# Ledger of designs, part 89: designed miniproteins, single chains, continued (4)

Each design is a single chain, and the fold is of that chain. pLDDT is the mean over its residues in the fold that is shown.

## One batch from the design tools (miniprotein)

Design m15090
Fold by ESMFold2-Fast:
Structure m15090 (fold): chain A 95 residues (1-95)
Amino acid sequence: SREEALRESAEVLRRAAGEVARYLSQGDLQGAAEVLRKAADEVRKIAPDDPLAQEAAETALEMADRLERGVSVAEGVGIVLRLIGDALDLELAAK
């Protein structure tokens, strides 16, 4: 169902937020970017027909590109918070 796909997509983004934070704490921007690219691909496959889930996946890919170009600590924190926010939006849309 749409509700199940949105909840599963939200879980992917929450898991990605934790992994991104871990890689950023180690200074591994490339590792963090790869987590976001995989999360985006997974969300697109789980919820291909949902515009909110597809927008969240597109945002994750944009954040991956930014990480590969280099980010400050504050920008890295912002990326993690954005992933958590997108996950919350998908959870709220699933209700």
Scores: mean pLDDT 88

Design m15091
Fold by ESMFold2-Fast:
Structure m15091 (fold): chain A 71 residues (1-71)
Amino acid sequence: EELEKRLELWADRVIEAGRQAAAESPENLDLVRKVADAALKNEKSKPYGERVKAEVDRLQAELEARQAAAA
């Protein structure tokens, strides 16, 4: 119960930090991806790791699309 609330807050914080990091440099998304991968290895945090990874993948796709449009 308390662990689930903490994991939800952790996921929200990592996603927010990922958005800020992506705004600074796209390379920072690799660090967020590693954090998500670590969460995926733990059964209790796996669903939250999947949420973080999905958001990182979406941010990566948006950055690539913007770069292609600008080139």
Scores: mean pLDDT 76

Design m15092
Fold by ESMFold2-Fast:
Structure m15092 (fold): chain A 66 residues (1-66)
Amino acid sequence: MEQAEKALEKSKPHLEKALAEGKASKDLVRDGLTLELMLAGMEPEEARRRAEEAVEEIEKKVQEKK
């Protein structure tokens, strides 16, 4: 799903910044990504799994950011 992946890539740096700055919780980021992926045409269960994967990737990057 090209649209869903594009939406994720566009939002990812903004969500990384929000999470790193403590302006958004991990749960809020996950739920927001799930909704965004569903709106981009991804199936609900697939969107949840992909959002959880993306949140883990973001959290790992935030932990390693300078």
Scores: mean pLDDT 75

Design m15093
Fold by ESMFold2-Fast:
Structure m15093 (fold): chain A 62 residues (1-62)
Amino acid sequence: SDARRARVDQIVDDYRQGRISVFQAQTDLGVMMIDAGVNRDHDTMDYIQSQMDRIRDYHRSQ
């Protein structure tokens, strides 16, 4: 849903701006993944997975 995507984007932005740690970002995105799964929001689940992968790769590169 648009609301779930907006929340995911906020979590990713908070991480990129240094407002939250990588651990907090992964935890918050994991909660969003569970919520999307319960609601069968597969498009948002795919989006969350791609953002989690990007955060992991970014953190590894630092």
Scores: mean pLDDT 84

Design m15094
Fold by ESMFold2-Fast:
Structure m15094 (fold): chain A 81 residues (1-81)
Amino acid sequence: MKLPSLNELEAMSPEELEEYVKEYIEQYKASPTQKEVLEKFLAAYKEAVKAGDEAAKRAALNMIYVALHEMVKAEEEKKAK
């Protein structure tokens, strides 16, 4: 999978974002802790969208973006060939 930009994440529906994050967890073999963190950020994002809280929505998207980048970085660092 390719790392999305923050703008691409912002364009996704909550359902699309959840599916996308779950595919990243599966592809990059996220640890249980990473899965919990991403699930928490997804929950926060959905709550913010439901409440119409733009600031909370942007904060949650940024946290998801950072977490996804950390997962990819960890995999790239372990990539032997």
Scores: mean pLDDT 75

Design m15095
Fold by ESMFold2-Fast:
Structure m15095 (fold): chain A 55 residues (1-55)
Amino acid sequence: MLSELDRKAIEMLNSGKSNKAIGESLGVSQERVSDIIKKDEEEGVQVLKEAVEKV
C-alpha cells in the first residue's frame, strides 16, 4: 500500500532532492526513503509485497 509518506518522498525525488534531504524533510531515515524510491522504480508501486523474490 502506498502511504502519504511514500507519495511525498516520490514527489520530492521528482523535484531533484537527495535521499538525505527527503528523509530530513519527512522525519525518516535515508534507508526508508531509498526503499520508497526503489518501490516506485520497480514497475510501479502496486502489488510490491511479492516482487522482492524476483531478481
Scores: mean pLDDT 67

Design m15096
Fold by ESMFold2-Fast:
Structure m15096 (fold): chain A 116 residues (1-116)
Amino acid sequence: MITVTASGGGTFAAGSSLTLTGTVSGVDFSKSAVNWYREGPDGSRETLAFAGGSPPVLLPERVRGRVSASVDDAASTATLTLTDLQPEDTATYYVQVIHPLLPATWGEGAEVTVVA
């Protein structure tokens, strides 16, 4: 069974930065990719980054200047850093693991609140 744990949530001041860490187990992470999503208070979903395996890191245009993502296959971890936090960044942040031989797995969300 694949397990995914996201950490690094909490309450942040506008203009600060956050780092979220996803930890993956139960799968060969060197053959996996991760997708970072957020879900806003209105239920809207936004992809922030795709990273891992052989594909390059893909960043949506609207967050490209503020977000960075990386993976460490040896540690089975993924990291997302978001800078210059805005109140609009208030959301629950999720990690999804994508493996070519297994169904995509959704991890528990990390709740992030940005205060003006």
Scores: mean pLDDT 73

Design m15097
Fold by ESMFold2-Fast:
Structure m15097 (fold): chain A 100 residues (1-100)
Amino acid sequence: DRLIRLAEEVLELAREVLELARKAGNERAIRLAREAERLARRAIELARRGRLEEAKELIRRAARLVREAALEVMRNTEDLELILRAIGLALRAIGIELDL
């Protein structure tokens, strides 16, 4: 159940960073966020099947992609609101990696 919860949390972060990337018009961040969402969905499926080590690795990869997408938005926008939201998402992604 803990890995399913972490996978669902990283899926939510991937969706939030995707919305942020779309608002920023950042094509690279959009691609990173979409890949994170795909990996997070696969991690939920694997965790439900009891493939815990594989799920854990996909959660880790998805969290890293969320961080990369957030950093990409931060580096390429002048919008302070988008920058602050990106910082928050990156920190939450780090929190998920630490909980693994």
Scores: mean pLDDT 90

Design m15098
Fold by ESMFold2-Fast:
Structure m15098 (fold): chain A 124 residues (1-124)
Amino acid sequence: MVEIRPATLADLPAIQALLAEHQASLGLAPLPEELVLDLMRSENVYILVAEVDGEIVGVGIGRFYPEEKSFHLLFLAVRPEYRGKGIGRMLLEELKRIAKEKGATTLTSTRVENGRLVNVSEPL
């Protein structure tokens, strides 16, 4: 059974490992270790984990921008062996729910399309 819940400081090493795997799989540079801790301590940052049988298998991180009424998806990562099971969608849907509750009207993210970084915006 997959459980989606808010992250705690106890999840920090598992989140760091997941994001390191995610960066490596995309050919991106490693994230600073302090970045995840800084995000956990930041206002308007929401970190969710997906847990299966006591193991952290996914993470979703978003930031709410109150003035713009927007929510930006910073990271969405699921361990390779748990992909294709809808876990990423569950994390994204819960982040969208939080975004709407906080007053966001728009979800933003960055993705690679045709070899270029593009900003994507969708209504909530």
Scores: mean pLDDT 81

Design m15099
Fold by ESMFold2-Fast:
Structure m15099 (fold): chain A 70 residues (1-70)
Amino acid sequence: MREAEFEERARALAEQLGLSPEATGLFLEALRLGRRAAELVEQGGDPAEIERLKAQAAALHAELERLVAE
């Protein structure tokens, strides 16, 4: 899928836009968790694992939004 290309571009864009290293790190980790969840869905992985990955990604997104707001 196109996600690998978007992930590489996301790294470059985050750095080019001058996002803080902490915000960039959280964003990339959230993207990685999202990709792992999608891959597990495609391969018929365990629903519990998929839900845990989604919860982790959601938590990272919440932290990212708080950093941007502060």
Scores: mean pLDDT 74

Design m15100
Fold by ESMFold2-Fast:
Structure m15100 (fold): chain A 78 residues (1-78)
Amino acid sequence: PEVLARYYLSLVRKYLEEGKFDEAIELAKQMAEAFVELNRPDLALEFLDRAIDIAKELGYPETAERLQKLKEEVEKKI
């Protein structure tokens, strides 16, 4: 799980650096949903927190807000 999470977080960063915001958010959503389906909501929330931090670090507050709303949706399902 951690090796895959690190790989997909690096891919989220790459998409954001390339201006592919929708692809980055969709990837984060798919990964969070996969972790919830595996009954690992802890990993889903950790993944989203790290994705939010990456978006903030890169200076994309609107994308960070979209990821934060996705995290809130996931929290309501667990």
Scores: mean pLDDT 84

Design m15101
Fold by ESMFold2-Fast:
Structure m15101 (fold): chain A 96 residues (1-96)
Amino acid sequence: GMSAGEAGVELGREVYEKLSKGEKLSDKEAQEMLNKAELYVGTAEGVVDIMRGVINLLKSKGIEPSQSFLERLKEEEKKAREARELVKKAKELFEK
């Protein structure tokens, strides 16, 4: 299934593209899509914070995190940033 970061990117991109093309989305529909995208982005950012906390805990105990865990964190951070940027751009278009 899709991660929260991936879902945030896809929904953020969809609302940004619809607003950019001047498609007739009602203010209610646009707001509902933005609220849902914001929820996914916030969830993705929360997952990144938890993963960073786990790394800090492991290192405090002298345990090196696995390479697969570190690579997963990098990918989740990238997706969370991409989703946040798309939602920000979509909000700026909606608020104009």
Scores: mean pLDDT 81

Design m15102
Fold by ESMFold2-Fast:
Structure m15102 (fold): chain A 62 residues (1-62)
Amino acid sequence: DKELREKLEALEKELKKYHEETGAVPFVKYDKNLNLVGVVTAPSAEKQKELAYLHEEQEARF
């Protein structure tokens, strides 16, 4: 899908820019069929780690 490809390329650029400017590592969320549903980012590395931990805990319980 051309639209999906363009969206992924735009996200990769945003993730790289965010990392270079803030030092935080953003991450992406996918559904069961590997479709990109969104990007999870935080203003700080501390928030980023908290969001990643909560997401993993929810996945582990459900």
Scores: mean pLDDT 57

Design m15103
Fold by ESMFold2-Fast:
Structure m15103 (fold): chain A 81 residues (1-81)
Amino acid sequence: SWLDEKLAEAERLVEEARRALEEGRLDEARKLVQQAMQVIADTERFLRENNIVPSDEQTRRLTAVAEEAQRIWREIERREA
């Protein structure tokens, strides 16, 4: 489904951002996490505007990927001073 594809895209971007951060590639990590956050925001907006109710699994995945993106963003901000 469209939502499953968007969740997979966000999850992939977040995993790549985490790897980049662990490798000290801060510019790449920032770019990837910003892309992930944009996909998440656009997905949440689309669901709200079209009154689409995600499944329990999709809701858990969306929450988990959003929380991980926020954790990565905060870690990058701390490392950049």
Scores: mean pLDDT 89

Design m15104
Fold by ESMFold2-Fast:
Structure m15104 (fold): chain A 61 residues (1-61)
Amino acid sequence: MEEEFVRDIVAAADDVDKVREILKKYGISFEEAVDLLGKQRTPEARAAAATVLGAIRKEKE
């Protein structure tokens, strides 16, 4: 279950809208998703979390 969520987020990392849709589907906040990705302890998951955070921050600016 968590593996499926992480894989979906990693695949959608380049698309902020898809990331938000996945978070809503799983009922997880963006901040919780970043925390979960960090706990995966894989370079890919951590890179995806950093990319998603950076993209959303840029859009808010």
Scores: mean pLDDT 68

Design m15105
Fold by ESMFold2-Fast:
Structure m15105 (fold): chain A 91 residues (1-91)
Amino acid sequence: SAEAAIEALAERLAPRVVALAREEGLEVTEEEAKEAIRAALRLALTMSDEQQEAARATAIAEARATSSPAQAAAHEAILEEILALAREIQA
């Protein structure tokens, strides 16, 4: 089910989001990370393919402007996982 897939993704990505936040000097709990992932995925599910690509481009540009190259790459990897599941659910 879509709900089960969303929860599985949130559980899988939450430790990566927490680790990335710590690298950036932020304290984020796994529960906050899971909520952020669920919110991002539900937002992506309301978007067309064109809107998802525009949002992806904007998020990547912002990450590159505000983070180290390694941190920006980690942000991109997390975002790609979220968008991949959104496209799978919409298919």
Scores: mean pLDDT 84

Design m15106
Fold by ESMFold2-Fast:
Structure m15106 (fold): chain A 88 residues (1-88)
Amino acid sequence: SDLEVAKILSDYLGMDRAVEYLDKAIDSYEAGDNDKAIEYLELAKKFLEQEGAHAIAAQPSASGRQVTQEIVDKALEYIKKAEEKLKK
């Protein structure tokens, strides 16, 4: 699923808070609570951007920063795809 890919990418970069809220979003979606799932996805995006910025800044090389940014962007893209499906 789109959320599972976003979770794998977030976990790879050590973005623990983003992973936490992605798990909560998945659980809420499986329970049929789409509104709560969207709320947790908004929190996941906020923490993904915050933790992603820290992960990017921690890279000693420009190429390392670029690759990390691409992973963050891809994780955000998968969250947005999941949100679009939840909006019907």
Scores: mean pLDDT 85

Design m15107
Fold by ESMFold2-Fast:
Structure m15107 (fold): chain A 108 residues (1-108)
Amino acid sequence: EELAKKILELAEKFQKRVDELIADLKSRGEITDEEAAELKRFAENVKEMLERAADYLKKGDYVNAILTLKMLIDALKELAERYKDTHPEIAKLFEEGAKEVEKLLKEI
């Protein structure tokens, strides 16, 4: 139950970090509206996966919770790789997200 709460807190913090980064990059002219929209969709997908993992944990479905978090770690690492050469700040955000999800996975 406490672990599910931590996962939901991470989902909220990650969404906020993405929104703040998009606002900063747009203010500096370093990201297009299309790139900002794409990042928002990725952030929504990350939030949905975290919420799904939390729901699995609340139901005692540890197998699907672990699988969902592992898939999310891989997805976040792929997103970091995608942005590493064009937008290093975005890459770092996804890398830090993957590390935080990995820490939560170790608590299961």
Scores: mean pLDDT 88

Design m15108
Fold by ESMFold2-Fast:
Structure m15108 (fold): chain A 96 residues (1-96)
Amino acid sequence: MLQQLLEQLEAIRQATLEEIRRRAAEAGLPESVVQELLELADAVYNQAVLTLPVVLGPIAAERGWSQEELLEQILQGVAERTTKIPRERLEEALAA
């Protein structure tokens, strides 16, 4: 259900923010840099959430799916892939 998918997305967001903070602490980064990274992560999530309905609505309609059904499929796929990503790979991506 959409609510469960939103909970999964929020869990992924929180895990990402925690990982950024953890990596920053390990690297001795200033709090100002940490805040900048958190703002960037938030902006990316907000942009995706705001644009998905507009971009994907027509595609869902063409396939006979509701916008909610399409969003559910996409969010579930993202959540599953992100959850299955090894922590080492997430650390590598954040260090780039």
Scores: mean pLDDT 65

Design m15109
Fold by ESMFold2-Fast:
Parts: structure tokens; sequence; C-alpha cells
Structure m15109 (fold): chain A 66 residues (1-66)
């Protein structure tokens, strides 16, 4: 399902962000957003997008330090 695909992508994005791999983290965050936007359940979609925004914020902070 789009929800499961979004969750899997988010988990990978978070993992790569922890490693400082901003390129891979951004790729998976974008993939997660694409699947999250396909989720029809408004609460689940909002929850996924919020997590993605936190990951994107972390990616930007890491990139600013490079």
Amino acid sequence: SPYEQALKAIQKAAFYAQLGDTEQARKYAELGRKYAEQVEDEEKRAGLLRVIEEIEKKIKEIEKKK
C-alpha cells in the first residue's frame, strides 16, 4: 500500500540522515513524500508528512554544516 511504501522510505531516509548521508536521505525522503501524498486517510497522511518534514529539516541542518 502507499502507506507501507511511505513508511519504508521514511525509515530509510531517517537511517541515512543518522549516517550523515544527505544525498540518500533526501532521495528516500522524496520517495516517502510521493507515497504519503497517495495515502487517502487524512490522519495517516498528515502523520507521515510531519515525520518527513522533521527528516528534511535534519538534512538541511547537516548540509548547512558542510
Scores: mean pLDDT 84

Design m15110
Fold by ESMFold2-Fast:
Structure m15110 (fold): chain A 88 residues (1-88)
Amino acid sequence: SPSSLMFRGLALLSEADLLIRRKAPLSEIQAVLDEFLELTASVDPEAAERIRELVKEFLKKRDVDREEADKLLQEAGKIFLDAVKKKA
């Protein structure tokens, strides 16, 4: 259901946020974001491509900045929720 997809996506973004706050290895952060991208692609492949571009730009940085992480998670969340609403 759309509500189940929404909760699943938000849970993955919350896990990514927690990993970033704990300064987890980039590989662990990428794994959670990749799972989020697979979920988004199942709803809207074009939305997934937009988020993938944002994730690639974020992961190019060796040191993760909190403001950049917040921008990524906020934008990814908006794109995902819009895609779920359109496919509902």
Scores: mean pLDDT 83

Design m15111
Fold by ESMFold2-Fast:
Structure m15111 (fold): chain A 87 residues (1-87)
Amino acid sequence: DELLEKLKSISDEELQERIDSLLNEEERKKLLEFMEKYAAENDMNNPEVREKFKNIIKLTLLLYEKYKDEKSFEEILEEAKEIVEKL
């Protein structure tokens, strides 16, 4: 899957840079709330769960860069979660 390979290619450093450049304070707060909820509801000691978690964040940023003028951050975050959960 080309999408999975693309998400795997995004480093933690690149991910943080994208967060800093693309998201405002309100969107960063929503991302943090999502991250805290996901960590509370899922076994973060499982490597597969951590991989899905990172991929949801990565895909959210990729989709937001493309669709930020058409969709809210919350809508994009939910779409990214649905896509990654099906992978």
Scores: mean pLDDT 82

Design m15112
Fold by ESMFold2-Fast:
Parts: C-alpha cells; structure tokens; sequence
Structure m15112 (fold): chain A 54 residues (1-54)
C-alpha cells in the first residue's frame, strides 16, 4: 500500500519522465504534454488497482 505522498510523487515523476523523454526524442511540446498526461492517468490507475488489491 502506498501513502498519499508516495502516490503523488509517482504520478508527478511519471509525467516528468515521459515529458522529458518525449522532448529528448524531438517531439513537439504539445505531444510531450499529452503523452505525460496519459502516463499520469495510467500510473494513477495502477496505484488505485494496487490499493484495491483486485
């Protein structure tokens, strides 16, 4: 189980890593932003499922 702070940090890190990776690969900022936001949603869902122990 993750604390609220740990969840927030994971979600934030997922966005940053994905955004920076996309920019490093020469993608436009709007694409990097969208990819980062989609990754945030994925990580948030994964954390919720882990806490529910489904």
Amino acid sequence: MLSEKEKEERIEQAYKDTYESALKNGLPEHVAYTAGKLREIGVELDIELEEEKL
Scores: mean pLDDT 77

Design m15113
Fold by ESMFold2-Fast:
Structure m15113 (fold): chain A 71 residues (1-71)
Amino acid sequence: VSEADVLVALAEIYHAIALLDIKRGDVESAEKSVKKIEELLAQVRSLGDENAAREIERILEETKKAIDEAK
């Protein structure tokens, strides 16, 4: 397990938290999870792991889409 693998796993966790927050009607908390995923993306980019960065970008886009559909 690399540091990049941990960052991807954390992004998946924040995605799941955002979906739960949307389900309970808390879009504001879901948007906070988006910011956390953006922070993880910046961190993985600093590691130079392009594959992990692409995976977190995908997770980020899917999380933003879920929030937009909930509005």
Scores: mean pLDDT 86

Design m15114
Fold by ESMFold2-Fast:
Structure m15114 (fold): chain A 66 residues (1-66)
Amino acid sequence: MKLTLEEAREIAKEILGDNLVSVEVKDGLFTVTVKEKPPIDAIVELARKLKEKSGEKSFGIQLLVE
C-alpha cells in the first residue's frame, strides 16, 4: 500500500478539519472517527482521496461518529 497512516490522517484533516477525531488503518480498512456526521460531499471526497493515494484494488472506509 502506497498510503501511510500519516498521509491518510493529513487527507482526513484537510477535508474534515476540526470534525476529525482519529484515523486508523488495518488490513486495507481505514477507520475515520468524527465528532458529528459530515456532509455527504465531504464523505465522497474523503473516500476518493484515500482510494487515489492507496493504490489498492481492495480498499475500505468506515466512518464512526463519537
Scores: mean pLDDT 75

Design m15115
Fold by ESMFold2-Fast:
Structure m15115 (fold): chain A 96 residues (1-96)
Amino acid sequence: MKLSKGERWLLAAVTFANAGHLDLAERFLKKALEAGVPVDLIAQALYDLYLVNPEAAKRLAEIVKEYFEKSDDPNKEENIKKVEDALKQAEADRAR
């Protein structure tokens, strides 16, 4: 399965964030968002990141939520909720 450029940028963002390279992570995350990567894939990536690195996942989630809040997308509230719900679920699964 060949990943899109946006999906590859999302993977780069998660990889750099987990490695502590937050400036590179933000740059690639914004490129993924601008490329129109589906919010469900972003939410899943943030969930997976939260299980291993909650601080990095929270920082990327803030960038994603700010991007949607500033957008003219009619689904922005639902998109923000999907991101928040993914992090809440990851926190619950991690806490046990």
Scores: mean pLDDT 84

Design m15116
Fold by ESMFold2-Fast:
Structure m15116 (fold): chain A 95 residues (1-95)
Amino acid sequence: SAEAERLLAEADFIEDGLALLKAMSQSDSLSLADLPAEQQGPLGQFGLDTYGEIKRVFEENFTEESEENGLKAIEEVFEKYRRRAQELRDRAAAL
């Protein structure tokens, strides 16, 4: 159905965004121009903006006593996105 197709498209976008964020975490800095052409544009910009936010959350929570808190905050963001994508796929499969 058109509804199932919309849910799958949203899940795919989230998963592509997570894959981009994972790739970005393996590099100290990226600009839109440093991304493959397929990832330039809205998805690439989403990845850069979200990575910037995650980095700020980490920096705000990072101290010698709370390094683990910064890492947990990043993990919670990734888990939230993964759960959202999976929920959308499960809902699409139920339709």
Scores: mean pLDDT 67

Design m15117
Fold by ESMFold2-Fast:
Structure m15117 (fold): chain A 70 residues (1-70)
Amino acid sequence: LTEQQKKLIELNVESLRTLEEKIAELKAIPNPSEREQLLLLVYEIARDATRFVLERMAKKYNVEIEIPEV
């Protein structure tokens, strides 16, 4: 792997962690507004998309990427 490829993987892993944190924060709201419910849906979709990108990168670069779970 090049340094550029490693940095791209690291950025996507950090992005995924940020999305998981936002999802956890929204799930912790006892009475979420309709807007907060929509934000949760959007972040869950973004998480799934970012996870898919990381899985594709792992296969393309033939490396193991520790993908954080919820």
Scores: mean pLDDT 80

Design m15118
Fold by ESMFold2-Fast:
Structure m15118 (fold): chain A 60 residues (1-60)
Amino acid sequence: MLTEEEIIEQAKETLESVKDWSKKEKEEFLKLMLEIMKDKKVPESVIKKIKKLGEEFLKK
């Protein structure tokens, strides 16, 4: 099982891989990623951190 830090790092790498997508595509992708993490029972604390990183990513 991935550690919390590994999950966060993979999320960052995944967001970087889609950084050239449109804002709408990024928003939809972030939503799906968060839903997958909830389905996989990732801790809520980690999901909240990734959601915050995703919101910052969408603003840039």
Scores: mean pLDDT 77

Design m15119
Fold by ESMFold2-Fast:
Structure m15119 (fold): chain A 72 residues (1-72)
Amino acid sequence: MDSPDLEERLREVAELARNGKLHEVPAPKLSALMIEAMVLRLEGKTELADEMIEAVREGLKALQAEDPSYKL
C-alpha cells in the first residue's frame, strides 16, 4: 500500500502543472510518479489518483503545446 509521501508528491506535481511549471519536473521523475498514481488507482484510491493524473495530463498538453520536443 502506498505512503502519504507519494500523495504529497503527486499534489506538488499537480500544483506545478496547474501553475504552468511542469517543465521544472524532470521527465523520468514525472513518469515514475504517473506509474505510482496508476498503482494507487488499482489499490482503490481512485478519486485522488484520477484527479492527479488528469491535472498532470492537462499540464503536459499545455507544456507540449509550448515545446513540442518535451516528452515523458
Scores: mean pLDDT 68

Design m15120
Fold by ESMFold2-Fast:
Structure m15120 (fold): chain A 95 residues (1-95)
Amino acid sequence: GPPGAAGEGTKEAAKLGAQSKDASKGTGAALRAIGGMMTGSLEGRRGGSEEEVERGIEEGREGGREAARAGGGDEEQQEKSGEGSAESGREGAER
């Protein structure tokens, strides 16, 4: 499969967070997106519970949304960033 596919959504969240006027908020949100995506992916891969996988994916989604918002993104960008982070977590969980 393509290298880095599981991280693509979280990379966009990190980029949007870096554009934040409040660098601390943007960085924290980007780290939350990455942490959630990695947690969901890892729990899925090791056979963790569905609830643990979903929790990680949801943290990734919220972090992506917050990063986009902190970067001055509109509602569409917030949803796309959050969805990208969530999809990265789901794809990682299936691999």
Scores: mean pLDDT 69

Design m15121
Fold by ESMFold2-Fast:
Structure m15121 (fold): chain A 89 residues (1-89)
Amino acid sequence: MDKELEEAKEAIKKRLLEEGVPEELAERIAEIVYRIRSVMNESAEELEKLIKELEEIKKQIPEDSPVRKELEDAIEVLREQLEHWKKKL
């Protein structure tokens, strides 16, 4: 995780410099984006815990219940969101 975040920070800084952004501003922008990604990473860990809690609740609902199917669909959407956040971090 830390290595991937550092590589992402350097990649952002490099792109900004290549686009003609002054080095001082490129560094500030990269630092802000890095901080945003760190917050998203912490939020991703919390979301993963909440998904696990929903999966435990799902196990307590009858398999033939419409509510179980709705909860399974919701869990799938949340898992896709979590993977998307991890990919963007």
Scores: mean pLDDT 72

Design m15122
Fold by ESMFold2-Fast:
Structure m15122 (fold): chain A 72 residues (1-72)
Amino acid sequence: RARELLDEALRHMELGREAYERGDFDSALKHYDQAVRLATQSSRLSPGTPVGREADDVRDDALTAKKQIQDS
């Protein structure tokens, strides 16, 4: 379950990046919001594991991407 949520979060990170590259900031923000939600849930289900650590990194990356869009 945790791995599946992490894989889905990574997919949303890819979709968010693609949206950002084409200037679709609304879609980018929605995908990064989904990545934060999914990565947070993955981390919660897998604390102290490699999956949980990767999920924490994905969450932080998504939050950084959201902030960059909102601050521009």
Scores: mean pLDDT 83

Design m15123
Fold by ESMFold2-Fast:
Structure m15123 (fold): chain A 72 residues (1-72)
Amino acid sequence: SKDDILRQTKLLMRMMGEATEARLLVRLGGPQERVDAAIAKMRELYAELKKLGADPSVLRRAEQLIAQVEAE
């Protein structure tokens, strides 16, 4: 439904926010503890997307965001 799409979009937007913060922290040489916390939050949001039965394309994008942050 349109409501499901909006909910999934909001969760993905939150994940993008966490990814942006984690990447910025890495670039600034920030504490690893804060980077790890942001990754943990992204994984929680990913679990919510899976629970909502998000489209496979949305799940793949979420997985890519987590992998990109973890690779840095």
Scores: mean pLDDT 84

Design m15124
Fold by ESMFold2-Fast:
Structure m15124 (fold): chain A 97 residues (1-97)
Amino acid sequence: MITELLRKAIEYLKKALEEKNEKKQEEYLSEALGNIVQAITLIKNGEELSEEDIKLIEEVIELLEKLIEKYKKEGREHQVEALEKVLKELKEVLDSI
């Protein structure tokens, strides 16, 4: 379950990075964040992370950092705050392993 959630998050984050339509970007971000939050919840509830899951979390972190940089340049502060919150939680997950 965690592996599938992380793969879906990566797919939607990549789509958000490439999308030019603001409403579709927000839709892709919502889907990505939903999958990330669900994965974090499962991890906090004691689900074990595989080596593959750790690599997928690292890729999610990289994509979140790219989106944060992009949205900072675009002046989209609310999106930046939401992404930075999730990024912090994912980094805390990796630091706990």
Scores: mean pLDDT 86

